# Designed miniproteins, single chains, continued (4), part 83

Each design is a single chain, and the fold is of that chain. pLDDT is the mean over its residues in the fold that is shown.

## One batch from the design tools (miniprotein)

Design m14865
Fold by ESMFold2-Fast:
Structure m14865 (fold): chain A 59 residues (1-59)
Amino acid sequence: MEEEYERGLKLMDEFARVAEQAAAGTPEEAIRLLKDFGEKYPEVAPAAKMAIKAIEDAA
């Protein structure tokens, strides 16, 4: 229960870092990073898919 909560916070922090790194790179690299992260961590997959769609809509 507590370890699940802490894991969620760590995943959110890591997702924020990945998103920041993606914003510094190309749209193609950003999509790849977000897709790989979402596939590796199912808990953030919906957020990753939404971020990818936003990048695709902007590109």
Scores: mean pLDDT 74

Design m14866
Fold by ESMFold2-Fast:
Structure m14866 (fold): chain A 69 residues (1-69)
Amino acid sequence: MSAEEAKELAEKAGVAAAVGDEATMQRYIERAEKAGAGEATRKAAEAAKNGDSKTAHQYAEEAGKLAEE
């Protein structure tokens, strides 16, 4: 998985979390987890659900970095 794909998955998980779509959020987290970015993606989703867009964006960037290695 590329860094860009992992970041996109984290952003999509955040959007799903913000609208209350727990099932879609969980699927994106599971896909990111296979690249080692699952925890960062989960934290991005939790921040987005709480309306913290700054923290959500920071964790999405971290998910991309984690997936690069």
Scores: mean pLDDT 79

Design m14867
Fold by ESMFold2-Fast:
Structure m14867 (fold): chain A 100 residues (1-100)
Amino acid sequence: STLELIREARRAFEAGDYERGRALLETVDPEEAIRIFPELDERERLVALAALRLHGTPDEKLRELLLEAGVPEEVQPSLLKALEALDPETAVLVLAVAKA
Protein backbone atom coordinates (compact mmCIF):
# COMPACT_ATOMS: atom_id res chain seq x y z
CA SER A 1 0.00 0.00 0.00
CA THR A 2 2.62 2.58 1.05
CA LEU A 3 4.95 1.37 -1.73
CA GLU A 4 2.09 1.82 -4.23
CA LEU A 5 1.38 5.34 -2.88
CA ILE A 6 5.05 6.32 -3.32
CA ARG A 7 5.10 4.94 -6.87
CA GLU A 8 1.81 6.67 -7.78
CA ALA A 9 3.09 9.96 -6.31
CA ARG A 10 6.27 9.66 -8.39
CA ARG A 11 4.21 9.04 -11.56
CA ALA A 12 1.97 12.01 -10.72
CA PHE A 13 4.99 14.32 -10.29
CA GLU A 14 6.57 13.03 -13.53
CA ALA A 15 3.27 13.80 -15.30
CA GLY A 16 3.24 17.34 -13.85
CA ASP A 17 0.26 16.61 -11.57
CA TYR A 18 1.78 18.17 -8.45
CA GLU A 19 -1.53 18.49 -6.60
CA ARG A 20 -2.22 14.76 -6.92
CA GLY A 21 1.39 13.91 -6.04
CA ARG A 22 1.25 15.99 -2.85
CA ALA A 23 -2.17 14.56 -1.89
CA LEU A 24 -0.81 11.02 -2.28
CA LEU A 25 2.19 11.86 -0.06
CA GLU A 26 -0.19 13.21 2.63
CA THR A 27 -1.75 9.73 2.84
CA VAL A 28 1.62 7.94 3.25
CA ASP A 29 2.14 6.28 6.65
CA PRO A 30 5.52 7.64 7.88
CA GLU A 31 6.44 4.49 9.87
CA GLU A 32 5.65 2.21 6.91
CA ALA A 33 7.65 4.49 4.58
CA ILE A 34 10.64 4.16 6.96
CA ARG A 35 10.23 0.35 7.02
CA ILE A 36 10.24 -0.05 3.22
CA PHE A 37 12.83 2.71 2.53
CA PRO A 38 15.79 0.33 1.89
CA GLU A 39 13.69 -1.53 -0.74
CA LEU A 40 13.08 1.63 -2.83
CA ASP A 41 15.09 2.77 -5.84
CA GLU A 42 16.88 6.17 -5.82
CA ARG A 43 13.96 8.21 -7.18
CA GLU A 44 11.41 6.42 -4.99
CA ARG A 45 13.64 7.19 -1.97
CA LEU A 46 13.53 10.93 -2.82
CA VAL A 47 9.72 10.77 -2.97
CA ALA A 48 9.66 8.86 0.34
CA LEU A 49 11.98 11.43 1.99
CA ALA A 50 9.68 14.22 0.78
CA ALA A 51 6.69 12.40 2.30
CA LEU A 52 8.54 11.88 5.60
CA ARG A 53 9.56 15.56 5.72
CA LEU A 54 5.94 16.57 4.93
CA HIS A 55 4.84 14.47 7.95
CA GLY A 56 7.44 16.11 10.23
CA THR A 57 9.97 13.27 10.53
CA PRO A 58 13.12 14.56 12.34
CA ASP A 59 16.31 15.14 10.32
CA GLU A 60 18.18 12.67 12.57
CA LYS A 61 15.84 9.87 11.46
CA LEU A 62 16.15 10.93 7.81
CA ARG A 63 19.95 10.71 8.09
CA GLU A 64 19.68 7.20 9.57
CA LEU A 65 17.53 6.11 6.61
CA LEU A 66 19.97 7.58 4.09
CA LEU A 67 22.89 5.75 5.74
CA GLU A 68 20.98 2.44 5.84
CA ALA A 69 20.01 2.78 2.15
CA GLY A 70 23.65 3.40 1.18
CA VAL A 71 23.12 6.94 -0.11
CA PRO A 72 26.56 8.60 -0.53
CA GLU A 73 27.54 10.89 2.36
CA GLU A 74 28.31 13.67 -0.14
CA VAL A 75 24.65 13.77 -1.27
CA GLN A 76 23.00 13.54 2.18
CA PRO A 77 23.70 17.12 3.43
CA SER A 78 22.53 18.65 0.13
CA LEU A 79 19.22 16.74 0.16
CA LEU A 80 18.53 17.52 3.83
CA LYS A 81 19.57 21.18 3.41
CA ALA A 82 17.19 21.57 0.44
CA LEU A 83 14.33 20.10 2.49
CA GLU A 84 15.19 22.42 5.43
CA ALA A 85 15.44 25.57 3.26
CA LEU A 86 11.98 25.09 1.70
CA ASP A 87 8.58 24.39 3.16
CA PRO A 88 7.67 20.68 2.84
CA GLU A 89 5.30 21.20 -0.11
CA THR A 90 7.83 23.26 -2.07
CA ALA A 91 10.60 20.75 -1.25
CA VAL A 92 8.47 17.92 -2.70
CA LEU A 93 7.91 19.85 -5.94
CA VAL A 94 11.57 20.87 -6.27
CA LEU A 95 12.84 17.31 -5.68
CA ALA A 96 10.31 15.84 -8.12
CA VAL A 97 11.26 18.32 -10.86
CA ALA A 98 15.04 18.01 -10.23
CA LYS A 99 14.98 14.19 -10.41
CA ALA A 100 12.45 13.75 -13.22
Scores: mean pLDDT 69

Design m14868
Fold by ESMFold2-Fast:
Structure m14868 (fold): chain A 73 residues (1-73)
Amino acid sequence: DADAIMAEYSKRILDILNLLDQGKLDEAQRLADAMKEDLDRRIAEGADTFTADVQLGMLRIVEGVRKAIEQNK
C-alpha cells in the first residue's frame, strides 16, 4: 500500500542524506538512481495504488534529490 511504500522511500532518502553528509556523492547518486528506477518500474507495472498527487510528490522528491547530488559534484 501507499503507506508502506512511503516508509520504504523515507528510509532510502535518509540513507542518501547520510551519504551526502559523509561526502560520498557517487554512492548517494547510485542510491538515488536505484530509487528512481524502482519507482518507474512500480508505475509501469501498474501494481501501485498511488493517487496521482502521491505519485507526483514521490517523483518530485526523487528528482530533487538527484538534482541536489549533481549540483554538489
Scores: mean pLDDT 71

Design m14869
Fold by ESMFold2-Fast:
Structure m14869 (fold): chain A 95 residues (1-95)
Amino acid sequence: PLERLDEVEDEIIEQIKNSGLPVGTQRMAIGLVGFWTTVLRTGIETGDLDSIRDLVSYLNQVVGLPPVAPDASVEEIIERLKQALQAYVDRLKAN
């Protein structure tokens, strides 16, 4: 699961770097991606899956997506993080 999380982080950061957004916006967005992937990495490593389900649900709701299922697997939580981060990047690029 950590390898998949690293793939998500790298993919979203690459999109930000190739977005054409101002350098300051790119740096802030990369910082946000790093923060959220660190949160998930910690939850996965400690087995605190309820906390990361709640936090990723919050992130998804902020970007207008539904919350994570209360019984979501680690793999599902990672894909839900990817969806929320992708929606965030898409909003930055649309403005």
Scores: mean pLDDT 85

Design m14870
Fold by ESMFold2-Fast:
Structure m14870 (fold): chain A 87 residues (1-87)
Amino acid sequence: SLLDEIEKVLKELLERFKELAPDTPEELLQRMEERIKAFLEAVRNKDFDKAELHAAGLATLALQHPEAEPLVVESMRRLGELLKKME
């Protein structure tokens, strides 16, 4: 399903982020996981405005590590394409 593809993109984003920034504080990782959960809940509820807000919040957290920018840009592009298919 499209939701399964979205969950896969977010899982890959978090896993690759941890590889790029292995010394990331637990608090930052928890905040990212909270944004992922909120995003997925918004998508399940078809609240695409809230989904966009939580995706932006997730990107902002990840971009505290500038080395993550290419990963974040590509992940947000993939999420945007999947969300467009759900509208």
Scores: mean pLDDT 87

Design m14871
Fold by ESMFold2-Fast:
Structure m14871 (fold): chain A 88 residues (1-88)
Amino acid sequence: SPADEAARQARLAETRQLNKEARAWMKKYYEDPEAFEKEVEELIKKYGDTFKATYNTLKKLADEGYGLVANHLLAMEMIRLKKEIEEK
């Protein structure tokens, strides 16, 4: 339906914007690992075990050689959660 297509296009636009932000964010924090760890700790404090489980899963994938995908997915999730915190 037209409504389903509009919803699909909105999700694709949001995903593209999040991907762009994630690439810029990862580049920034790759050059400052201490800032990266601080952001991880803040999200663990706010979202608890749920985010910690996600972080540990993605870190394990990075250690297994999927680092580029895992780091990008982690950045997307961290950006999404930080926006949710800032909007609440």
Scores: mean pLDDT 72

Design m14872
Fold by ESMFold2-Fast:
Structure m14872 (fold): chain A 107 residues (1-107)
Amino acid sequence: SKDEEIDKIFEELKSRVEEIVDEAIEKNKDNPEAVKLIESFRESFLKSLEDLKELVKAGKISLRVALEILKGSAVLYLRTLSVIDKNPIFAELADRIEKVIDEILAS
């Protein structure tokens, strides 16, 4: 069904982003402040992903619009952290997550 296809796309996005975030946490495990900020980003991202998935299933927004909103908000969040914290991990996370969403948008 159309709902099953939407679920598969969002589940794949979730899995790929969680892998990227887990790698970032492991690389920064000796920096508790950076880990805390990455975990706060994860929680915010996953909530936005679920909220946007529900809006797509309800027919209130298109899949493309939902993914573009998710990309824009995630990139802005992480690039803002990169300016404040100056840890290169946040810019790296922004670039990697943007690429994942762009690949899904291109398919």
Scores: mean pLDDT 90

Design m14873
Fold by ESMFold2-Fast:
Order: C-alpha cells, then sequence, then structure tokens
Structure m14873 (fold): chain A 67 residues (1-67)
C-alpha cells in the first residue's frame, strides 16, 4: 500500500531528525508542543507520529535547530 509506505517513510524521517539533533522522547514532545502553541503543527504531541506531513517534519526540524 502506498499509504502504508508513506507512513513508514514519515516515521523514518522523524527518527533521522531525532538522531541528527539528539532529540529524546521528552525533547520531541516539547518541540511538538512548541509547534502546536505557535499554530504550526495542529495537535502537536497528541498526533500519531506517522501522521506528520513532509511540511510538518520540516517545521519540526527548524524548531529543533533553534532549541
Amino acid sequence: SEKQKRMEENLKRLKEIAEKYGIDDSKLMLLLHIARVEGLIPGGADRPPESLTDEELKILEEIAKKH
């Protein structure tokens, strides 16, 4: 399924961002909360990780660079 493969690719990219910036689960939840408060990622940490879009992953990486 193309949808399943897209979800797997999104999870892989999220893991790569987390490894690149040294983000543990607690830090990831904090960054997603910041993105939610700023209106950049709807639902923030309450969303399934596989539901994050390419644009939302880019936003998360930019927040990680600043924090």
Scores: mean pLDDT 77

Design m14874
Fold by ESMFold2-Fast:
Structure m14874 (fold): chain A 74 residues (1-74)
Amino acid sequence: KLPFTEEEIEIFAEVLGVSKEKAKEIVEELAKLVKAKVKDPIGKVAEKFNIPKEKILEALIEVGIKKLKEAVGL
């Protein structure tokens, strides 16, 4: 269970250049694959949604930076 907030889904959508609804679908699929212990869940999501793996990694990094800033009060 890694819950993405509404704001985190918006960041994901912005980085990937997709709709918020599509970003939510991508995040839900990624979470499903991670729970299933699939090898290279990011690569499989990239292939399924026809998005470069590098873009998905960028989106995850941006979400991580936001979470870190919130945790340290920035």
Scores: mean pLDDT 77

Design m14875
Fold by ESMFold2-Fast:
Structure m14875 (fold): chain A 93 residues (1-93)
Amino acid sequence: GKKKEIEEKKEEIKKLIEEGKFEEALKLVRELLEKYKDDKEAYEAVVEVIDHAIELGYYDLAREIARLMLELSDDVTGAIGTLLRVIGEELDK
């Protein structure tokens, strides 16, 4: 089902980030957000991917993913909140 597909894509994206394949990871994030536009589970999966990038110290990648959410999501407020959180995490280090 949809939830399983989102979970599988989330794990694939996280693995690509761990392997340093950032362009491929960004492509899959875009595909996930475009396919499941305004889907809560897809949004939460991408937020978890952003958190994973932050935990690994890839703040530039985390910002790019958050910007992509802002570009493709109708929840502009939520996307802005995520971007500000990423910037805050980078500054607190």
Scores: mean pLDDT 79

Design m14876
Fold by ESMFold2-Fast:
Structure m14876 (fold): chain A 78 residues (1-78)
Amino acid sequence: SELDELEEELERLQREAVRLYLEGRLSPAQIAAIGRALSEAREVLERAKRGEISEEEAVRQARKHIDEARAVLAEARK
């Protein structure tokens, strides 16, 4: 499902963030921003699994937070 694909994407982004942090390529502010965005995305997906929100709404909200994390990671990769 699209929710499962988003969960896999969150895991990939988390692993990338940890790698960059261990390489000294993320500031404390950047790792905090990524952590917050990924936590928000995970909460949205868990709410969908509990039936609290629609899958469509969860995908929309989770993608917003994933995009926030991606933006910080893209800055760190430069």
Scores: mean pLDDT 86

Design m14877
Fold by ESMFold2-Fast:
Structure m14877 (fold): chain A 80 residues (1-80)
Amino acid sequence: MTVEDGKELYKQGLELYKQGRLAEAARLFEEAGEIFENVDPKMAIDAYLLSAQAYRQLGRHKEALELEGKASELATKLVK
């Protein structure tokens, strides 16, 4: 997977989020975050937080917490 693949998933996630398709948007943001983790950690953090936000709006608090945890771990590694 390339950075371009991650950017396309992120863009599609934003479009689905605007349409209120929150579960689909959350999945695409999570996939984009996984692609970005080793290439663009700042984009990975943003993608995971957007996925968590979508899950919170769906009442899926456990999934939101797991994604917030992933974002926090990446953010901690960036502060050296």
Scores: mean pLDDT 84

Design m14878
Fold by ESMFold2-Fast:
Structure m14878 (fold): chain A 90 residues (1-90)
Amino acid sequence: SKEEAQKLVDEFKEKLEKAKEEEIGPLLEEFFKKMKELVKQAKSDEEVRFILELLHELKLFAEDKITNPELLEKLKKLADEIAEIAEEVM
């Protein structure tokens, strides 16, 4: 749901601001796993677009906070995977 997606994004942003570098990788993996399930369970194209807009905002926020190039590449790959799933669901 839109509410679940918003909650996950808000919780992830809070965790990322407090996270040590070694915690960021696992946080990205857990967050994107949950977001993939929400995209697959979306009941409308509008819900999918809302999730993609939240992910776009989150990516910009995370790119500002993450300085490690390997973690930035991981973020990009995970975001691309969700975009591909969204195209299949819509």
Scores: mean pLDDT 83

Design m14879
Fold by ESMFold2-Fast:
Structure m14879 (fold): chain A 80 residues (1-80)
Amino acid sequence: MEELIEEAKRLVKEALKAFSDNNYDEAIKLFERAIEVFEKVPEGKELIAEVYKTLADLYEFLGQEDKAKEYREKAEKIRK
């Protein structure tokens, strides 16, 4: 499981870099890929919640209020 957690964390770092480079579509795709990898590991739920909060903030920044609300609610439901 260590390799999956490390890979997902790398995807999160790449997503944050893409966001900093104003490549928002790539950032979103990388965050979504990180979520898929975290879902494969038992401890991934808390990390998924953090990614959902980041996606909510990103969608809010892009003016996509419906998507921002969706991911904010997903983060709240996971909690841990």
Scores: mean pLDDT 81

Design m14880
Fold by ESMFold2-Fast:
Structure m14880 (fold): chain A 89 residues (1-89)
Amino acid sequence: MEEVAKLFEEAAELLEREGDPNSPYVQAAVESFRTAAFLAENGAPKELILQAIKDAIEAVQKARDEGALSPETAERVLELLKKAIELIK
């Protein structure tokens, strides 16, 4: 689960660096990814980690839709999430 947590932290860092810091959806996505990283680091059940991923994806999509996150950055974040899901499944 260390590798999974690292991927979530990388996603949160990308959002903090490249997203609009004044967007509530960017803030929500960062918080969701940090929560997912915490859950993975502490050995939470797979189902709970996958639920946190779902919440994070929804926040990222909303940030993209409002223009607070570029399509390129959203793609990079989604690739990190795909890697995390593959490691969990």
Scores: mean pLDDT 81

Design m14881
Fold by ESMFold2-Fast:
Structure m14881 (fold): chain A 74 residues (1-74)
Amino acid sequence: SDDEVIAAIVEEMRARIRAWLAANPDASEEQVVAALSEAGAEAVRRLRELGLDTPRAHRALQAAVLDELEAWRA
């Protein structure tokens, strides 16, 4: 289903973010924000390729990016 595909793209983005953060433990906040932005842009490109760039998909991506940023700041 579209919901399952969107969830898979969100989880792939989270995994990419977590892998980058693990590889860059001394990253500055500026570098972290840039990496999150790049991961988000990749996820949006993937959604557009599949015709799934919807408000619901966008909200799921935004929530996931914010969760990862908050976890890093904590």
Scores: mean pLDDT 88

Design m14882
Fold by ESMFold2-Fast:
Structure m14882 (fold): chain A 79 residues (1-79)
Amino acid sequence: MDEKLEKLYEEAKEKFGEEGAERVKLALETQLLAEKVAGDDPEKQAKVEELAKKYIPSGDPRKASIEQLEALKKGVESL
């Protein structure tokens, strides 16, 4: 997991620069956390979806600010 995230971060850094790479890394970490927290629980999955819609209304985490992505991650951690 961490090794795969590091590779994706390096690839994103080459294509989108350092700031873009940080957004991609944070988005991927948040997605993996959401999968672990919600698992097979439909109620938790619905809460994750609601948080994602609230903080990333575009549906594209690459268009979200770092602040929005951090807020989403914190919300998911609280489930």
Scores: mean pLDDT 74

Design m14883
Fold by ESMFold2-Fast:
Structure m14883 (fold): chain A 63 residues (1-63)
Amino acid sequence: NIDELLKKIEELEKKNNGKLTLEAIAYRIKILIETDGFDEEELIEAASEEFGIDKEEIRKEIK
């Protein structure tokens, strides 16, 4: 359910004062892979670009 996914992401953003932690970003990526079938590598690259976090750190957190 996309609406519930978006609501949960919004809650995480508010909880982190508008900034997502590495853990929250990894969680978001996992959900997008499961619900929307996005490619893991593309999501890691997009998240790295959006949040300025190293790709390797995101990969380790996802695993």
Scores: mean pLDDT 67

Design m14884
Fold by ESMFold2-Fast:
Structure m14884 (fold): chain A 82 residues (1-82)
Amino acid sequence: AVTQAQFDETRAKFKEAAEKAGEYESGSPEELKKKASELTMKAVAESWKLNFGEELEVKPVSEEEAKEKMRELTKKLRESLA
C-alpha cells in the first residue's frame, strides 16, 4: 500500500514540476507546452518508481498523453492509499 508520506512526496514533485514550468516565460506557446509536458512526464516517472517500483520509459509525448499519465498515476495512488 502507498503510505501518506509517499503520497505527500508525490504531490511535492508535481508542485515542483509546475513551478519549474512557470519559470519558462520565453518561447512560443507550443514550446512552453512541450516543456511543461516533459516536466510532467519526468515527475510521473519518478513518482511511479517511488510508489510502485516500476520504471516508466520516458519518451516524447503529447500534452494530452502527459495529462492522461498524470491522471492515471493520481487515480492509482488514491486507490492504493492505506
Scores: mean pLDDT 72

Design m14885
Fold by ESMFold2-Fast:
Order: C-alpha cells, then structure tokens, then sequence
Structure m14885 (fold): chain A 93 residues (1-93)
C-alpha cells in the first residue's frame, strides 16, 4: 500500500494544482512557482525523503494559501487537501 499512498498524494496534488490554475488571482508566474514546488515535493515523496517532503509541503501550501487569501471557500478546500496529504506522509514515515 506504499504505492497506493503515493498515488493518493499525487491525486491530491493534482487537485490542488487544478484549483490554483482555475483561480482568477493566479498569475502565470505564481502557477509556475507552485507547479515547481509540487514537482519537487512529489520527487521527495517518491524518493522516500519524508522530512524533505514535509518541508516542501509546507512551502507549497504557504504559497497556495497566500494566493487564496481573499477566497475563504478555496482556502478551506486547499486546507483539507493539505491535512489529507500530511496525514498520508505521517503514515509513510
């Protein structure tokens, strides 16, 4: 089930990126930065570097939540994704 947990994290990250890409406040530069952080995060997860993955997760969601600061509904959805990913990462440790 390690492979299933990684796949679930990938699906949750894709959901995050979809929210960000569709958001009217998202500039192409912000989207590119968030996408880069997401790729680095997923690489750390796949390598089993959970400490690095947790650090990158925090950076990724800090950037996403800042972009969504004036959208409480989108922020709530993104925070739910964050908490689900964090829970799965703790199970991979």
Amino acid sequence: SKEEKIKKIEELVKKLLDIIRRHPNATPEQIARIERLAKEFLEAVKKGDIDKAMSLLDELFTEALHLLQDDPEAREEVLKIYNEIKKILEELK
Scores: mean pLDDT 88

Design m14886
Fold by ESMFold2-Fast:
Structure m14886 (fold): chain A 86 residues (1-86)
Amino acid sequence: MEGVERAAEYARKAAKAAYEGSGGSGVKMSATGISGSGASAAGMLGLVESARLSGRGAELAGLAGGSEEAAEYGREAGRAAEEAAK
């Protein structure tokens, strides 16, 4: 649970950084979708999978937005998801 919450928090930060870097556009919708799907949860198994997907999605969003900060938060989200799966 804690790892999933951490992954969701970093995914949200990555999404925010990417949104700021892009000037506020479609990146917000993509990042919101990732955070909503991963962070809101569906079930025990769904949470772990969502956390992993959220971390990877946030990293990709950071790269697409050209934001180093967003990419860094995405990597942290992925690491937190791995901790949650442990």
Scores: mean pLDDT 54

Design m14887
Fold by ESMFold2-Fast:
Structure m14887 (fold): chain A 56 residues (1-56)
Amino acid sequence: TLTGLSQSEASERFGVSVSTVNNWETGKRKIPADLLDFSTQLGVEDLVAAVNKVVP
């Protein structure tokens, strides 16, 4: 995985479906700002960094 997390692990941590996580990673949907702030508190900064790398 690009983030050190599987899509299943990310979906579990964010409380969303795996399809939603896949759409975020492929750039089909933007990650909401609220979830970005929440993800920092959860320690999933690698996911945020990887998404920003693909869609700067």
Scores: mean pLDDT 61

Design m14888
Fold by ESMFold2-Fast:
Structure m14888 (fold): chain A 88 residues (1-88)
Amino acid sequence: SSLRQQYVSAKSARDILESGKRYSEEKAKEYKKKAEEAKKNPEEKEKAEEYEKKAKLFEESAKASEESLRKAEEREKELEEKLKEEEE
């Protein structure tokens, strides 16, 4: 049925969002480390500021992904419940 295809699609969308959130969190951590390292050299002040800006953007992306992930999890559960009702 089309319902099973929708469920598989919703699960895939959730997995993609989950992976995206994880990637953003890891990149935020990476750029924070790069910013701290660059701060040790006064000549790299501009580079440190760029890394801090990138870290903040990835932190904001991760936070936005968390909201989208919650909605995707709700959709997956809704479709799973409907599929269970249709098969029983």
Scores: mean pLDDT 85

Design m14889
Fold by ESMFold2-Fast:
Structure m14889 (fold): chain A 60 residues (1-60)
Amino acid sequence: GAEVDRLAAELEAKASPEAREMIRHTRRVILVTAQDPAVSAPDPAGLRRALEEAAKWGEE
């Protein structure tokens, strides 16, 4: 929800154009998965790690 959106926006502001695409894609996947009632509440640390890894794409 809101925390994922906030973190994605913060990382996107610091990222290269290529990493921004990966952050946007990762955020979309997280939000879609979170809407599935069969999925237990996602681990916030895991969600944060996924977005941070996306932010590293294209840095080198």
Scores: mean pLDDT 68

Design m14890
Fold by ESMFold2-Fast:
Structure m14890 (fold): chain A 94 residues (1-94)
Amino acid sequence: SAEQEAIRAGLEKAKAELEEVLANPPAELSEEEVEFIRKALEILEGLLKLSDEKIYEIVPKVLALLQKAAEALFAGDLEAAKKYLEEAFKLVKE
């Protein structure tokens, strides 16, 4: 469907953006923040290996967890960010 194609395109764009950040990290990023970005990239790579139907099913849950992880990261709560990323990783089984 058009919706499934839009979701895959969005995930591919997000993957490319995170890969660019990891290739040339801003000086302001801590090692812990870089590690969490790497984990988010692994989650996106896991999603992209799934069928379009499976992506459509789980992407809202994964995106909600990634948003919570990002909010925790920006708040300086690295433990909460890690837990949300681990939960998202379990959903993609990677």
Scores: mean pLDDT 79

Design m14891
Fold by ESMFold2-Fast:
Structure m14891 (fold): chain A 99 residues (1-99)
Amino acid sequence: MEEAVDDEELLLDIAKAVMEARKTAREQGTTWEERDKIYRELMEKKVKELAEKYGLSPEDVRRLATAVENALLKVQAETGETDPEKNVEKIRELVREEL
C-alpha cells in the first residue's frame, strides 16, 4: 500500500477519475440521490479498471480512492485549486495520513 501511495501516476489517475465522476454526476443527476448513484457506479467501474492496470486488488484501489476523495476536498478548501496535477504532493501527504 505504501508503494501505491508513492505512485504519482496512480494517484493522478484516481484523482482525475474522482473529479470526472463528480462532474458527470452533477451534470446528469438532478437530486442528491441520483448524483450519488451515478458517482458510485462510475467510481466502482474505474476502481476495477485501475486495479487491473496497476496490479492491485479492487479493495486496495477503493480504499486509496476514498483517501484521494478526502484529500481533493481538503486541497480545494485550503487552496481553491481543483487541478490535481498542481497539488499531487499535497494529495499524497494527505492520503498517507488517512491510510
Scores: mean pLDDT 79

Design m14892
Fold by ESMFold2-Fast:
Parts: structure tokens; sequence; C-alpha cells
Structure m14892 (fold): chain A 74 residues (1-74)
């Protein structure tokens, strides 16, 4: 898995942006116009897509984002 911004290989811990659905490394998962720090959800990049969806669902409760719930259920 590679960081969307810097193209570095991410080993283990990464961050998924809930706004653009791209994975970022720790250095690139920073607040930007249109992206808050809370929009970056830490994930294990070695996990399957199903396990990542489960982690996002758990954390979407803290974020109050109904959109993530719809994505996981689809």
Amino acid sequence: TKCFKCNKTITGQGFICIVCENVYCEKCAVPKPGHKLSDFVPIDTTLSNEDIKKELLKRSVDLGVETLKKVVLA
C-alpha cells in the first residue's frame, strides 16, 4: 500500500481519509483545506478491505459520519 500524496510504501500503520477515501502515510495525514485531522482514520494497511471497513465502522461512531455507515453496508 502506497501513500496517495507522496507515493511512499506504507508498512503497518496508515491513515484513510473519509472525505476522498485515499490512504495516506503518517507524514501526509495532516489537516488541509477540506480535510480535518478527524477525517484521517488510522488503519493497519496489512488488513483486508473487509477488516478495514470494520475499523472504519467502529470509528465512524466517534466521527458521527452516516456516509461511512452507508459505504460499509453497501
Scores: mean pLDDT 64

Design m14893
Fold by ESMFold2-Fast:
Structure m14893 (fold): chain A 97 residues (1-97)
Amino acid sequence: GPAVTGVGASVHAEAGEIGVGVTTAAPASSIAGVEVTVDGRKRKTLAVGTGTSASGNGVAVARAEGTAEDVGKEVEATVVFKDGSTSTASAGPAVEV
């Protein structure tokens, strides 16, 4: 699929959530969904918001199930595109917010 770049991952422990940001050169309208993986384990996606950057890049922010123990764990986002293609990016270690 189109190239994707992880922006970051944040643990919101009191909400039971991880937030994950990604950007892609593809338009926001091409994004079907985002899957979140923490240390190789797929998490339930709760919500995905999409938008367009000033440069025309697609942006997605996913919220997935998370806990306080996820702080410092490696987070990956897999963007699923409407054409059926996928692309995965590291969002790095999850930070506490």
Scores: mean pLDDT 85

Design m14894
Fold by ESMFold2-Fast:
Structure m14894 (fold): chain A 75 residues (1-75)
Amino acid sequence: SAMEEQIRKYAENLVKKLGSPDTAEFAVREAESLGIKVSLDEYQAMNPEEQEKFKKELEKKIFEKLREERRKMAG
């Protein structure tokens, strides 16, 4: 679905912003606006392997939240 491709791309882009110092706080605030709590301090304290795992889990949560919100608006 084109809509699911759009929300997947949004989730991927938001998670990439978490990995950049210039955009990390913006990414945290965007996730919080979706009801997803993110601790930037905890993320930055992680080693690279833990950060990659965290980013994948966060991407999935963002995707699922946006997909659910889309279904609520459509129904």
Scores: mean pLDDT 81

Design m14895
Fold by ESMFold2-Fast:
Structure m14895 (fold): chain A 66 residues (1-66)
Amino acid sequence: SVQEQLGLEKAVEKGVRVGKELAKVKEEMKKKGIIPTSQEELDAMTKEMTAALSPVSREVTEELRK
């Protein structure tokens, strides 16, 4: 029970950190004037950002298996 709760709390914490990194990337893109003007551009940027965060997602998955 305690181990299960700690595992869930760690997963949530890492999810929040990934979300904060994504928010920082969006703000940086805004500062550089890289603003998506279409849904297609927004989807492409989201895909690239998700790929960039893949190492963090892998680390979270490995931690959940330990």
Scores: mean pLDDT 63

Design m14896
Fold by ESMFold2-Fast:
Structure m14896 (fold): chain A 96 residues (1-96)
Amino acid sequence: MEVEKIIEELKEMMLAGRDADEIFEFAIERVKELDKETIEKLAKELLELVKGEEKELIEEFPSNVELAALYLIVKAREEGMEELKRKAEEERRKEE
């Protein structure tokens, strides 16, 4: 899926130590290449993920493109952290 490819690209940027601003700008550019319907779906997924007080932060991102980009960054961070944990555990084991 194209969404999964973007998440993987963002995850690689995070693991490479790219700045948060660079990652966000990259996510925006990749999201703009997606179909409008897909962008709207991703934006809705973020709105469902964010509830209560967190909704106030969403008002800073009025476009579906920005919301979709933020959702993909959140997913990439979660997957990136799991990859980093997995690699650290593999190195600690040192079963060689």
Scores: mean pLDDT 72

Design m14897
Fold by ESMFold2-Fast:
Structure m14897 (fold): chain A 89 residues (1-89)
Amino acid sequence: TNAALIEAAARAAEALAAARKEAPQDESVVNQLMGLLEELLRAASAGDVARARELAAQAKTLAEQLRPSSPEQAARVLDELDRLVALAE
């Protein structure tokens, strides 16, 4: 397990928890993103770059839905998703 992958995933999860606290109406989107983040971490840890990219693309689309209510947290999630993909390579 790569410590940098775990750290990036933890930062994304922290941003998602903050987004849910700031905008409780986005809870369903946050819960979906948490599930995708777990799958992305699993794929990245296995070195499955193609699957990691696919999951990150899905997660980025959902993370943009957080932007109107939690723009700072949405930006943090997007940055950590990019970092997870880069670390999978």
Scores: mean pLDDT 86

Design m14898
Fold by ESMFold2-Fast:
Structure m14898 (fold): chain A 96 residues (1-96)
Amino acid sequence: MEEQIREAVRAAAEVAERYGKPLVIVASKDMYELVKKAAEEESKRPVTIVEVDENGENAYKKAREFAEKQGALALYITKKPPSAEAARGGVEADAA
């Protein structure tokens, strides 16, 4: 799981850099510390990390709307579903 989080953060950071957008990561409570470390290690640009206690589509929807208002790329990381699914969804953030 730790390696999957690092890979998801790295992929999201690369996409954010390519599009010139800031990266916003929304993490479940249990994943917050791991995500914070991964962001410091994999991204040299500022990363905003938001902790949420909700899982599933509602939390992802809130994350996307939050990132969209900031013109940022959104990534949602949770214990379920796997982080790889969250990374794929995050690349659709569109509002700069």
Scores: mean pLDDT 66

Design m14899
Fold by ESMFold2-Fast:
Structure m14899 (fold): chain A 73 residues (1-73)
Amino acid sequence: SAEAAARSSGGGAGLGSGRAAAEAGFDKQTAANTGSIGGSVGGTVAGVRSGAPAELARKGGYEMGYRAGLHMA
């Protein structure tokens, strides 16, 4: 589905960003809050207002990927 593809795409992007943040020495919790909250909240608001469920799915995937990426480094 489009939602599944969007979540997968977001997860990949989040993984890369989270790993890069960890490798750059960012505080893990601060990095997770900045990337996860910004992506998740923004995507939820934008998706609801625009009627784009795929955007919500992508932001959810990004949040999960970002957190996973932080643990890979």
Scores: mean pLDDT 57

